# Designed miniproteins, single chains, continued (5), part 95

Each design is a single chain, and the fold is of that chain. pLDDT is the mean over its residues in the fold that is shown.

## One batch from the design tools (miniprotein)

Design m19519
Fold by ESMFold2-Fast:
Structure m19519 (fold): chain A 90 residues (1-90)
Amino acid sequence: GREAAIAALRRAIDAVERYLKEHPNPLAQQALDYLRKAIEALEKGDVEAARRAISQATDLLSQLYAEHPDNPFIREALRALQDAQAALDA
């Protein structure tokens, strides 16, 4: 449900912020913006806007993961996004 999706998105935000503290990166910063928009959309009840924002963040973080596959924070963020999508599909 919505609350579980928001919790997962907050976990993704924490992971991306931890990554950014050590590795300033424009793709990660843009992904963070989309994650924040996804939470705002869900809090307003706009599930379709949230799905689009989650998709954009997932694409950006997947590009970053391809460049840094051993980074635990990017891996954690992508897992959290999978959890968010699963929560919205339930």
Scores: mean pLDDT 88

Design m19520
Fold by ESMFold2-Fast:
Structure m19520 (fold): chain A 63 residues (1-63)
Amino acid sequence: SVEEILDLMRAQLLYRQGKYEEAIKLAKEIVEKYGSPQAYRLLAEVYEKLGKKDEAEEWKKKA
């Protein structure tokens, strides 16, 4: 849906801005609503940036 694409773009923009908490929150909402592989990948990338390697690997496997 258009909403899924817009929400994913917002989550990616938050990540690029270093707003990791907000990016994680929105990406988790996108996963819950749409099951988006792109949102799983974004979660993995954000957790990697935070040094949370175990969480990053978990989300990467779901993408």
Scores: mean pLDDT 86

Design m19521
Fold by ESMFold2-Fast:
Structure m19521 (fold): chain A 68 residues (1-68)
Amino acid sequence: DDQELIEELTAFLEKQSPEILEEAKKIKSTARSWAEAYAAGQLHLIAGDEVQAAGLFYSALEMLKKEL
């Protein structure tokens, strides 16, 4: 359910420091869909790129919110 994923992504982002959140919001996502942004975020998280992962998850969350 998209709503459950929105809650999960929101909880993940809320655990980050304010500094990481501000850097994350500044990241431009090239993803065309929330699913692409989410997948890319997961890959960056596995690679240890926490700021990039947070930015992609933030983009996925914003895209999901637009879809309702």
Scores: mean pLDDT 75

Design m19522
Fold by ESMFold2-Fast:
Structure m19522 (fold): chain A 103 residues (1-103)
Amino acid sequence: KKAEAEKLVDEAKAYLLNGDYEKAIELAEKAIALGDKEMSAEAYTILGAALLKLGDYEKAIEAAKKALELNPENSGAWQVLGEALKKLGKDEEAEEYYKKAMG
């Protein structure tokens, strides 16, 4: 189960880097469905990053928040959240979330 989730996360990352955001989303959602906490945090971060690239900023924020619920130390999720909030013009809100990440 965890090994399968790891493979899906690795494939999702590869598609994200290649600009195939829809395929990255598909594979990230499959990884989340397997229910491994650590891999789900990474998968939600990939989902958020892909949604951010597609311009779906509100869904990117939701995915990043889910990643942070599972792993508050996930720097990638904080970056997705901050960038999506800036794209929506919510710079002050982005700053408050960054402060939470830093403790």
Scores: mean pLDDT 82

Design m19523
Fold by ESMFold2-Fast:
Parts: structure tokens; sequence; C-alpha cells
Structure m19523 (fold): chain A 72 residues (1-72)
């Protein structure tokens, strides 16, 4: 859970400054490669968009993804 959350957060951070759609696409691809559930993939996509729009921090993304992965 933690390792997957860290990896997704790293992808989001690596795409810092790109349009929200591009960040969401990159995270969706990585989440699918990690074999995560559709629920987590959709959540990661939403979090990536919020991050790209400047509405949340990468630490908030990591915390939210960790919580979701632990709930699954």
Amino acid sequence: AQADADRLAAVIEAHKGEPPEKVAEAVTRQARELGLSDLVINAARLLAKLYAEGKITVDQVRQALTTLLEAE
C-alpha cells in the first residue's frame, strides 16, 4: 500500500507543471501497471487533476492514496 502510494505520488510530482489531463493520464497508466483496482485508479486520476490545478499538495495526494489502498 505505502509503496504503491509513494510510486503514484512520485509520478504526479514528476509531471508537475503539465496540464491536469496529462498528469491524470500518466497516473492512470502507472496505476493500471501496478494492478490497482478501478476505484483506486479513478481516485488517483482525480487526485492528479487536483494537484495539477494547484488545489492540493503532493503530500495530500500521498496521504489520500495510502488511506484508499489500506481500505481496499
Scores: mean pLDDT 81

Design m19524
Fold by ESMFold2-Fast:
Structure m19524 (fold): chain A 82 residues (1-82)
Amino acid sequence: IEELREAVAADPENAEAWHKLGLALMKEGRYDEAIEYLEKSLALDPENGMAALALAVTKLLKKLKEEGRKVNPELQKWAEEA
């Protein structure tokens, strides 16, 4: 994660780096930060369907966690693959 943070600091217009950072944070369960970084990626590249999908999945995972539901392992893995 720190290397990805350095990558976006060096090139804040790198949509792929923001996307990868968002996915890494989602994997760690840091959903609020993941949402913020995925939104940055999508703002830089609005046609990136994988970033849009990852954002939607991350928001769903956050809601499930807040409602006391178990995280869906398949859904989380699917979002990480994007």
Scores: mean pLDDT 72

Design m19525
Fold by ESMFold2-Fast:
Structure m19525 (fold): chain A 67 residues (1-67)
Amino acid sequence: MKVKMTEEDKKDLEKTVKNLVERGYITPEEAEEILNIDYINDAISKLIAAVMRRIGEEFEAEVERRR
C-alpha cells in the first residue's frame, strides 16, 4: 500500500521526530531525511530503523566509555 502523507500526517510525523531528536534517539539529519519522505509507510520504516540504529550505537558507546 502506497499512501502519500497529508499535511496533517507530516505535522504528526514532524512532532514525533522532533521529540526523538530532543531525547537523542535520532540525529537531526535522520529527522530531515524522514520528513522528506512523501509516503507514510516509508517514513515510518526509516524512523524505526534510525531509532534502532541509535540504541545500538549508544549501547556500544556506553560500554566503551565506562572502561
Scores: mean pLDDT 74

Design m19527
Fold by ESMFold2-Fast:
Structure m19527 (fold): chain A 57 residues (1-57)
Amino acid sequence: GLPRGEVVLEVAADTPEEELEAQIRAFFRAEGREPTPDSTLEALRALLEAQAREAEA
């Protein structure tokens, strides 16, 4: 899986999954990487988990 530190996005906790996925793909492209479905899914899950923790804090 991707290190959680490789995809750092500041997004609102209510941001839709489709929007997060688009931002993850843009992040990978900015780094010169080809976003794969698996990599995007892992990064998306990490971000959603982080957002859930922050929303409950």
Scores: mean pLDDT 66

Design m19528
Fold by ESMFold2-Fast:
Structure m19528 (fold): chain A 58 residues (1-58)
Amino acid sequence: DLRERMERLHGGVKDLKKQADEALKNGDTKKAEELMKKADELDEEASRVGLEWADRVG
């Protein structure tokens, strides 16, 4: 189900962004950058899945 896949991807993005914020608070900018890059990759995947879902509903 595209909707469930999108929800899982959005959850992963949110988790990675939360971890990146914590890394920034600890002064670990390099770790934060790596986590943000992973979040961006998942966010792009979620966007592609979301477009497929929107095309089906429209």
Scores: mean pLDDT 79

Design m19529
Fold by ESMFold2-Fast:
Structure m19529 (fold): chain A 60 residues (1-60)
Amino acid sequence: SNLEKYIEELKKKVEETRKRIDEEAAQLSDPKQAEFLREVAEGIELLTEYIIKKLLEKSK
């Protein structure tokens, strides 16, 4: 279904984005900025999981 394709694509994009954020954070010399980027990445992952859960629940 289109929903399954969307979820798969969304997961892939989030994983790629997390990897890039972690790479950028590792290159930062400012620990406070690195910590902030990691917190943002965690927030994006949690929000994405919540959205996927709600989409799956409502599409049944």
Scores: mean pLDDT 82

Design m19530
Fold by ESMFold2-Fast:
Structure m19530 (fold): chain A 93 residues (1-93)
Amino acid sequence: VKEEELEQEVQLAMALMFLALAKLAAERGDEEAAVEYVELLEKFIEETELSPETLKELAEAAKEAAKYAESLGLKKTAEKFYRLAKKLEERAE
């Protein structure tokens, strides 16, 4: 495995960690913390060079998280995840 491939794997893992933390906060009913984790993920994505493939994978994960937040009645968190997914899809172009 090349160093660039390992770096992409680490970056994907970190992004998925932020998504997991946001989902966990949402599950606990902590919408403020969930939104904060989504914002941290947005900043991370802006500061890192992610491959189009990684961006597409994250967009799908964000859509799943948005649907989950909607099922919990957390509209603000769901809207944040949907916006993140759209931004990720646009960057993958």
Scores: mean pLDDT 80

Design m19531
Fold by ESMFold2-Fast:
Structure m19531 (fold): chain A 100 residues (1-100)
Amino acid sequence: SKRLEAEIALGVLEILAGVMYTVLENSLGKKELAELVREVQEAATELIEKLLKEGKYEEAIKLAEEAIKKLLEVQRLIDEGKYEEAKEKLKELKKKLEEK
């Protein structure tokens, strides 16, 4: 079921963003980055929920997978201590999601 695949992809995105937020906030003290991750999650979730409501399951899956991929790229920058580059990537991702 494409609907089930889309719901699973959204769930994976939510779990990933939630874990990233918790680590950034509680372990690293990077509150601004944590807030940006939450804002990206909120924007992506809103768009995915709209696509699900419209029966556009393949577009919902693609959007969730793209957001997951970008968040994993951001996580690699964080792991390398490249916090300013991570911040720029999160701001760019948020802007692109808000323009959809």
Scores: mean pLDDT 88

Design m19532
Fold by ESMFold2-Fast:
Structure m19532 (fold): chain A 66 residues (1-66)
Amino acid sequence: SEEEKLAEAAKLVGEASRRMRDATPEEQDKLLEELREKLISLGVDPETADRIVAALRRYFEARRAA
C-alpha cells in the first residue's frame, strides 16, 4: 500500500540521516544518491523521491551553515 511505502521510505530516510551525521559533504552527496535509488526501487515515484532527498539535503546544509 502507499502507507507501507511511506513507512519504509521513512525508515530509509532515518538510516541515511543517521549515516550522514558524521559524513563529509562528499559522502553526504553519495548517501543522498543511494537513498534516491533505494526509494525508486521501493516504488516511490521519482518526483516524490526527489522531494524527500531535497528535504534531507536542505536539513544537513542548514546544519553545516550554523
Scores: mean pLDDT 82

Design m19533
Fold by ESMFold2-Fast:
Structure m19533 (fold): chain A 118 residues (1-118)
Amino acid sequence: AAEELEQKVKELEEKLKKNPEDAEAWLELGKAYLSLGELEKAIEAYEKALELDPENAEAWLNLGQAYLALKKYEKAIEYFEKALELDPENVKAWINLSIAYEKLGKKEKAKEALEKAR
């Protein structure tokens, strides 16, 4: 429920106030904001997670998803490609990359990305 996500945000913000270098807490805060539709706040939290841990494929994937939701397809592609550089077998990243290419009318690249999702 939204109330549970709002409570989780509050708890994560309090945790991060005491330990701002907790990359996992920033990632979880970003996920909570993304689920609430707070896209700009989700992006800020994911960017903080990536400043602390730039090799976190999940954070790159989630950053791409936030930009996809904002309809910023070129940035979404860039971040999905970063996620796939770190984790080339990530099916969800390939599917989302395909969606972003479709939104830009790049049908052949979308098809190639979808084939990689197997």
Scores: mean pLDDT 90

Design m19534
Fold by ESMFold2-Fast:
Structure m19534 (fold): chain A 58 residues (1-58)
Amino acid sequence: MLSEEEKEAIKEGLKKLGFSDEQADAIVDNLEEYGDIKKSLEEVKKKLAEKGIELEKL
């Protein structure tokens, strides 16, 4: 159900939030089974922006 572009964006966002590659893959797989994928993607984008700012301090 998710496009490859959406899957990549979600995985990258989850990794920025501190999830491992395997955890991000599992979450994306679960999102494909749910009807509220767009909302989940928006939440990940918000969290990614917050984490991106924090990581810049490294």
Scores: mean pLDDT 65

Design m19535
Fold by ESMFold2-Fast:
Structure m19535 (fold): chain A 70 residues (1-70)
Amino acid sequence: MSKAEILAESAREEGLPEEVVEELKKRAEEVGLSNAVNDMLEEYADDPELRRKIARGAHRAFEKIAEQLK
């Protein structure tokens, strides 16, 4: 599973809409995970609930990736 796929699955676990999950995955494949997450958080700055779910999904994804690097 790619890092972008881990991010997408973590976002789905947080209950993000599939459209937002696919945008996150596409961005992560283009610019990397950290840049994709930052861009999405800025795009949804006016939606606190969606922003919170994006941040939580990203945190879970980074934890899973860090665990696999051990």
Scores: mean pLDDT 81

Design m19536
Fold by ESMFold2-Fast:
Structure m19536 (fold): chain A 56 residues (1-56)
Amino acid sequence: VEEKIRELAKKLGLSVRSVRSLLENIDNPVVQANAKKDSGLTDEEIEELKKLKEEM
């Protein structure tokens, strides 16, 4: 799981810390909206994060 988080962080241009924070709260619509606005994440990238959280 940690290796998948590192790969996703590299793909998204975010820190590992930011990706872990997003994963913890990715089901929160405010967190999703902030990720889109502040980090430029797409709906597809948010779905990838949700799937990764379910695998944890």
Scores: mean pLDDT 76

Design m19538
Fold by ESMFold2-Fast:
Structure m19538 (fold): chain A 66 residues (1-66)
Amino acid sequence: EAERLFEEGRRALEEGDYETAVRHFTEAIRLDPSNSEAWAQLSEAYRRMGDDERAEEYERLSEQRA
């Protein structure tokens, strides 16, 4: 189910629904915080939304989880 949420997040990101992508990636991370790719995708979603501060924060967390 964490993997399913991650997959749904990626789909939302591809469709340009960044708010939905953030929600799904956040839930995926809550269920499996060791999924470094989910942290990286959350960073990307914030970057696409223009929130560079949060994007950098989650990118750093992605590196620490890998």
Scores: mean pLDDT 80

Design m19539
Fold by ESMFold2-Fast:
Structure m19539 (fold): chain A 64 residues (1-64)
Amino acid sequence: LVGRKYRATALIPATSEDELALRPGDVVEVLEVREDGYALVRNLATGEEGLVSLSALETYTEEL
């Protein structure tokens, strides 16, 4: 996971201030995996960082 890049295949909404919303086609890099079931990711187009749930990352992204 850490250092890997993923492309969003669906809309992943942000439900809190710490979460990053992803739109289809967004490419993110995983910076950190948290023990609470979230990953800290960076959107490579915008430079924005935030949390995405590991379940959403597994279900709604493709690994590059």
Scores: mean pLDDT 80

Design m19540
Fold by ESMFold2-Fast:
Structure m19540 (fold): chain A 85 residues (1-85)
Amino acid sequence: NAEEYYKKGKEAFEKGDYAEALKYLGEALKLDPNYAETYYLLGKIYYELESYEGAKALYQKALELDPNFKEAEENLEKVEKKIEE
């Protein structure tokens, strides 16, 4: 299910395997396109790959789905400051 793919993506991310993380999170997103955590983790991966505009869009989507997602709000502020420089 979507949560199992999300967990595998998170484990890959924690190991620094961004290609594997993107693969699993892509499958999670296909199964549940409304899971805020998937967008948040994708945003973190995009940030690590220096795709700041992509990271911003993903954090915004996470907050659209969960307005109380504190970590997404904090990382959105961080990436916006990065883009402004």
Scores: mean pLDDT 88

Design m19541
Fold by ESMFold2-Fast:
Structure m19541 (fold): chain A 77 residues (1-77)
Amino acid sequence: MTEEEIREKIEKGLELAKELGNEEAVKLFEEALKLDPKSLEAQELFMKGMGIIVIELDNLKKEDVEKAIKEILEELK
């Protein structure tokens, strides 16, 4: 995966975190974007943020989760 692809994935995660209103996940993705995208620290922050997002989405009705994910990801394309 290229640096550009990693950065794009982190930015998509950040937008999803903002849509969900999860400040902790937003902070983790913003910190990851400040680091070298290929660093272990950036990868760790990104994975922690995604873990929080997955837990938040798991607490919603499945159809609402899939709709929200598709809408956000399509908007970021």
Scores: mean pLDDT 74

Design m19542
Fold by ESMFold2-Fast:
Structure m19542 (fold): chain A 58 residues (1-58)
Amino acid sequence: GDKKKAEEYGEKLLEAAKKGDVDKAEEYGAKYFEYLNKLSDEEAEELNKKLGEKHEEL
């Protein structure tokens, strides 16, 4: 569903940003926000927390 797609693109965005790949970060960021906007506020908050925890471990 949309939550899983948002998570996948969020992870790809973080990886691209870490590598300094601006073009890929912008592409994955646009997809991430497209799917994130389809989620409820609660689902969006849960996903943001999960991705934030993964970002600290990278």
Scores: mean pLDDT 77

Design m19543
Fold by ESMFold2-Fast:
Structure m19543 (fold): chain A 76 residues (1-76)
Amino acid sequence: SEAEELELEGLTLLTQALLTESENADAEIARVVQALAAGPEEALELVKELREKYEEKKELLEEALRLLEEAIRLRK
């Protein structure tokens, strides 16, 4: 589905951004994925926190956030 494609694209960009910036990339990615399954608002807040924390990857994280927001919207 379009929602699944957008979610995958958003998670791909999130992964690319975090792998170069975070020593705990696997844990941070897992936390976002778990939050997406349990509550979309929590997942979006986690990505916003990551965007503020990793300024050098801000543009990639903003695009990841946009894609995840659209995926969540389409799943409602």
Scores: mean pLDDT 78

Design m19544
Fold by ESMFold2-Fast:
Structure m19544 (fold): chain A 60 residues (1-60)
Amino acid sequence: MIVRTLTFKNLTTAIGAALAVIGDDPEAVVRLDGTTLTVELPDTERGRAILDEIEATHAA
């Protein structure tokens, strides 16, 4: 299982990232605490792609 914790600059961006992950994989486990998002995904090609997308959102 892949686990990533990302802190976003604002709550709107953090919520957007959480919704994007759930939209890509409804089985994904997401935890949002303020602007900090923790995502748990299977170590699969799909899981890695979803993590790449949220990391790109965090970098922006």
Scores: mean pLDDT 76

Design m19545
Fold by ESMFold2-Fast:
Structure m19545 (fold): chain A 97 residues (1-97)
Amino acid sequence: MIDEVEVLKALVIIQASVLILGFERKGDEKGLEAARALRDAAVETTNPEVLEHILKAVQALGRGDYEEAYRHLEKALELEPDNESIRKALETVRELL
C-alpha cells in the first residue's frame, strides 16, 4: 500500500521548501518563519488528517491567504493539541494577519 502519511508529508515538505526559498529571495522574514514552522509541523505528525490541514495551510500561505492558513492550522491543532510545531506555525501565521 502507498502510505498516505508519507505522500502527504512529502507534498507538504516540498511545497513549504519552495515557499522558504521564495521568502528568502524576497527578504520576507515573517513568511520565512511561517513556512519553516509549517514544514516542521508536517515532520512531527503521523496523522493524515492533520497533514491535509497543514498542506492546505501551506497552499494558502503561498497565495497570501493568511486567514485561510490560520483556519486550517486551528483545525490541525484541535486534532493534535500536543504538537508544538503546529502551535508554533499557528502563532507565526497569526502575526501575518
Scores: mean pLDDT 85

Design m19546
Fold by ESMFold2-Fast:
Structure m19546 (fold): chain A 65 residues (1-65)
Amino acid sequence: MEKKAKELAEKIIELHKNAANFSEEKAKIAEEIEEQIKNMSEEELKIIEEELKKAVEKEAEEKAK
């Protein structure tokens, strides 16, 4: 179950990186991810938030000019 949360977080991070080229297909994938998040446990949500936080900090570090 935790593995699924990490995989979902990775998909969210990937969509975030490609947000500049956002399309209807990307929107459908994002909507599916949101539906999965609604049905996730608190433990899984914590894992997703932790992965997203790490990704945001990494991007901020790289683009901090």
Scores: mean pLDDT 69

Design m19547
Fold by ESMFold2-Fast:
Structure m19547 (fold): chain A 79 residues (1-79)
Amino acid sequence: SMELKLREIFGEAGSAGVEAYERALAAGLPEEEALRIAAEVAERKARELALREGLPEEEAEKIAEEVREIWLTTTPPRP
């Protein structure tokens, strides 16, 4: 279903963001910069996954923007 596909996209993009965040912090980058990098990685992953699922480019971009906004405006649970 579309709902399950969207949940998978958000979940995988979120995981990619967390991994990027942890790598940036391990590299000695400030938290603010690490969050920005994580948001960018999550955005790109979400767009990639949405296109792979056959969603139109316009919808893929909308999903990518939503994922980026969540990372920048919501404090995700930190590991």
Scores: mean pLDDT 81

Design m19548
Fold by ESMFold2-Fast:
Structure m19548 (fold): chain A 82 residues (1-82)
Amino acid sequence: ALEEAIRYVEKAIEAAKAGNIEKAIEYLKKAMEALSGAEDHVVANRAQALLLVAIVELNEGNIEEAIRDAEAARELVLEALA
């Protein structure tokens, strides 16, 4: 679940950098779904909040902010796996 969420966040960041905003939002939503199955509810909830903010930022055209929040979510999940 957590490793799958990381993979989706990475794909979302790639799509956002390529200017494919619709695909980036789709991958962020898939990452949030993967986090919903996680046993670590504290890390999952914090990461989901950052991903939700990133989706809002992408819809507003704030691509750089969205990428930063998505990267922060990825780092939180990676820390939980270490």
Scores: mean pLDDT 83

Design m19549
Fold by ESMFold2-Fast:
Structure m19549 (fold): chain A 113 residues (1-113)
Amino acid sequence: MDEIIQSVIDVVEQNSHLPPRDLMNLALTHMLYEAIKREMPELVAQAEEIIASNSYDEAAVKLADLLSREVLEKLLEAVRKAVDQMLENPDKYPQEIIETLVGLLSFLESRLE
C-alpha cells in the first residue's frame, strides 16, 4: 500500500495546477485504480472501462464499489498513516498534498462508515 500512496502523491504534484476538487477526484480515482491493479487484477479491464466512460467523481464511486471491504480498510490504514506523518511534519509537504490526502481519508471513512 505504501507504493500506492507514493504514486498518489506523485499524481498530486504533477497536477497541482488543477482546481482542488478536480485534483482530489483525480487522486482518488488513481488510488482506487492502483488498489484494484494490486489486489483484484481480474477487475482491471472493468476498472479501465469505468474510468474511460465516466467523469473522475463518478469513476471514483464506481471503482470503490468494486473493492472489497478488506481492501478499503487496508487503503484507509495506509492513507491515515500518511496523513499522520504529514501532519507531524507539515513543513516537509506542500499544503495541496496534505489537503488532498485528508480528502481521500474522508472518502474512505465514509465508504466504511
Scores: mean pLDDT 85

Design m19550
Fold by ESMFold2-Fast:
Structure m19550 (fold): chain A 69 residues (1-69)
Amino acid sequence: SLKEELKKLVLKLIALKLRLIGLEYELEKLKESGTATEEELKKIEEEIEEIKKEIKELEEKIEELEKKI
């Protein structure tokens, strides 16, 4: 069912958005503390960019499926 597939994708999108918020919060805290290495900050920034890309691709897929329902 397209509606069931859509629900699964929406739940995945919510999970990714929550992960993004968590990583952005962690990055902010590490920058405020001044204790993180440049490499540690870069790793989190790279994870944030990857998740943002996944969110965009998933949002586009959800929009396409919604047009079929």
Scores: mean pLDDT 86

Design m19551
Fold by ESMFold2-Fast:
Structure m19551 (fold): chain A 73 residues (1-73)
Amino acid sequence: MEENLKKAEKYMKKANEALKKGDEVKALVYFGKAYFYAGDLEGAEMKYQQALKLDPNNEEAKKNLEEVKKKLE
């Protein structure tokens, strides 16, 4: 639990750094990872879907979205 919360915090920080640099796709992928580690699977799904709308070929977002959908049934 605590290890996952630290990962969520880490990815939230990385997402905000990516936003400051104007990398919206990378920020959305990091927000998705942060929500996933925080246990918010619905939030993670939404962020990965948003990333794929901007970059349909983003393999990281595709893979992570598939993992989230399997956990959501």
Scores: mean pLDDT 85

Design m19552
Fold by ESMFold2-Fast:
Structure m19552 (fold): chain A 78 residues (1-78)
Amino acid sequence: MKKVKEKNTLTPEEIKALQDRIFDELEKVAKELGLENALKTIEELRKQASDSITDLIAQTLMAIGALINEILKKEKEK
């Protein structure tokens, strides 16, 4: 069978571009909703280099978690 071995299909630069795109969107949501703590978390995660797609997924989930957590805290207050 044909062996698909494209270990380098996603370069570190492509992973960073995806991270920037995703985190730009998350940062926009945080700013629009006034989620200061989530915004700080997103900025900190963005400064961490994603050296793999797995790291990017993990960091993205953490950023989304921070957004949801702060939204829930605001909903709980109101």
Scores: mean pLDDT 74

Design m19553
Fold by ESMFold2-Fast:
Structure m19553 (fold): chain A 71 residues (1-71)
Amino acid sequence: LKEEIFKAVKEVLKKRLPKAPEERINEIAEAVVNGDLAKAFELLKELTGDTKEAIKIMKEVSKAKEEVEKK
């Protein structure tokens, strides 16, 4: 289950941040898997430099996580 959430979140992050280093994407995905949404949001703000963009990405990430958890 955690591995499936990690994969789904990572796919969302790659689509929204295609030029971001994989290491940074993995850090954010790991924070989401561990339920540390505050850390994931801070990392997204650092990567995007835009709080509104970070909020939009967090909503997509949360939706992807919920879709995996419904199984």
Scores: mean pLDDT 80

Design m19554
Fold by ESMFold2-Fast:
Structure m19554 (fold): chain A 57 residues (1-57)
Amino acid sequence: MRQKLAEELRRAAERAEEAAAELRRLAEETGDPLLAVNADFLRLVAESSRYLAEKLA
């Protein structure tokens, strides 16, 4: 149970980090502050998910 949840959290963190990088790139190209804010939130989600995955493993 814990191991499966840890794996799911690692995958969620990976996907969030990829999405954050793409949004950051678009924010730099367009200057849209909402894209920058969303990139930062997804980065926090990735960090939190990785932290929890390590605690559960």
Scores: mean pLDDT 82

Design m19555
Fold by ESMFold2-Fast:
Structure m19555 (fold): chain A 66 residues (1-66)
Amino acid sequence: MQFVVVNLSLPLSADLSPLRELVAEHGGYVVSEQEDREAGIVRFSVVLPSDAVEELRALVRELGGE
């Protein structure tokens, strides 16, 4: 199974629980988590299987992120 690094951003006000649960469910992990208070976002780098990336992107979009 090929693991990939995905960079994403979410509003600081977003509930991150669904994101963390999805990453853990697919055997992935968070590599970095950086708050940008000036921009009002949190930036994540996560590692997960390539086949889970589309599901992650859909969830991020639902949470108001990119």
Scores: mean pLDDT 80

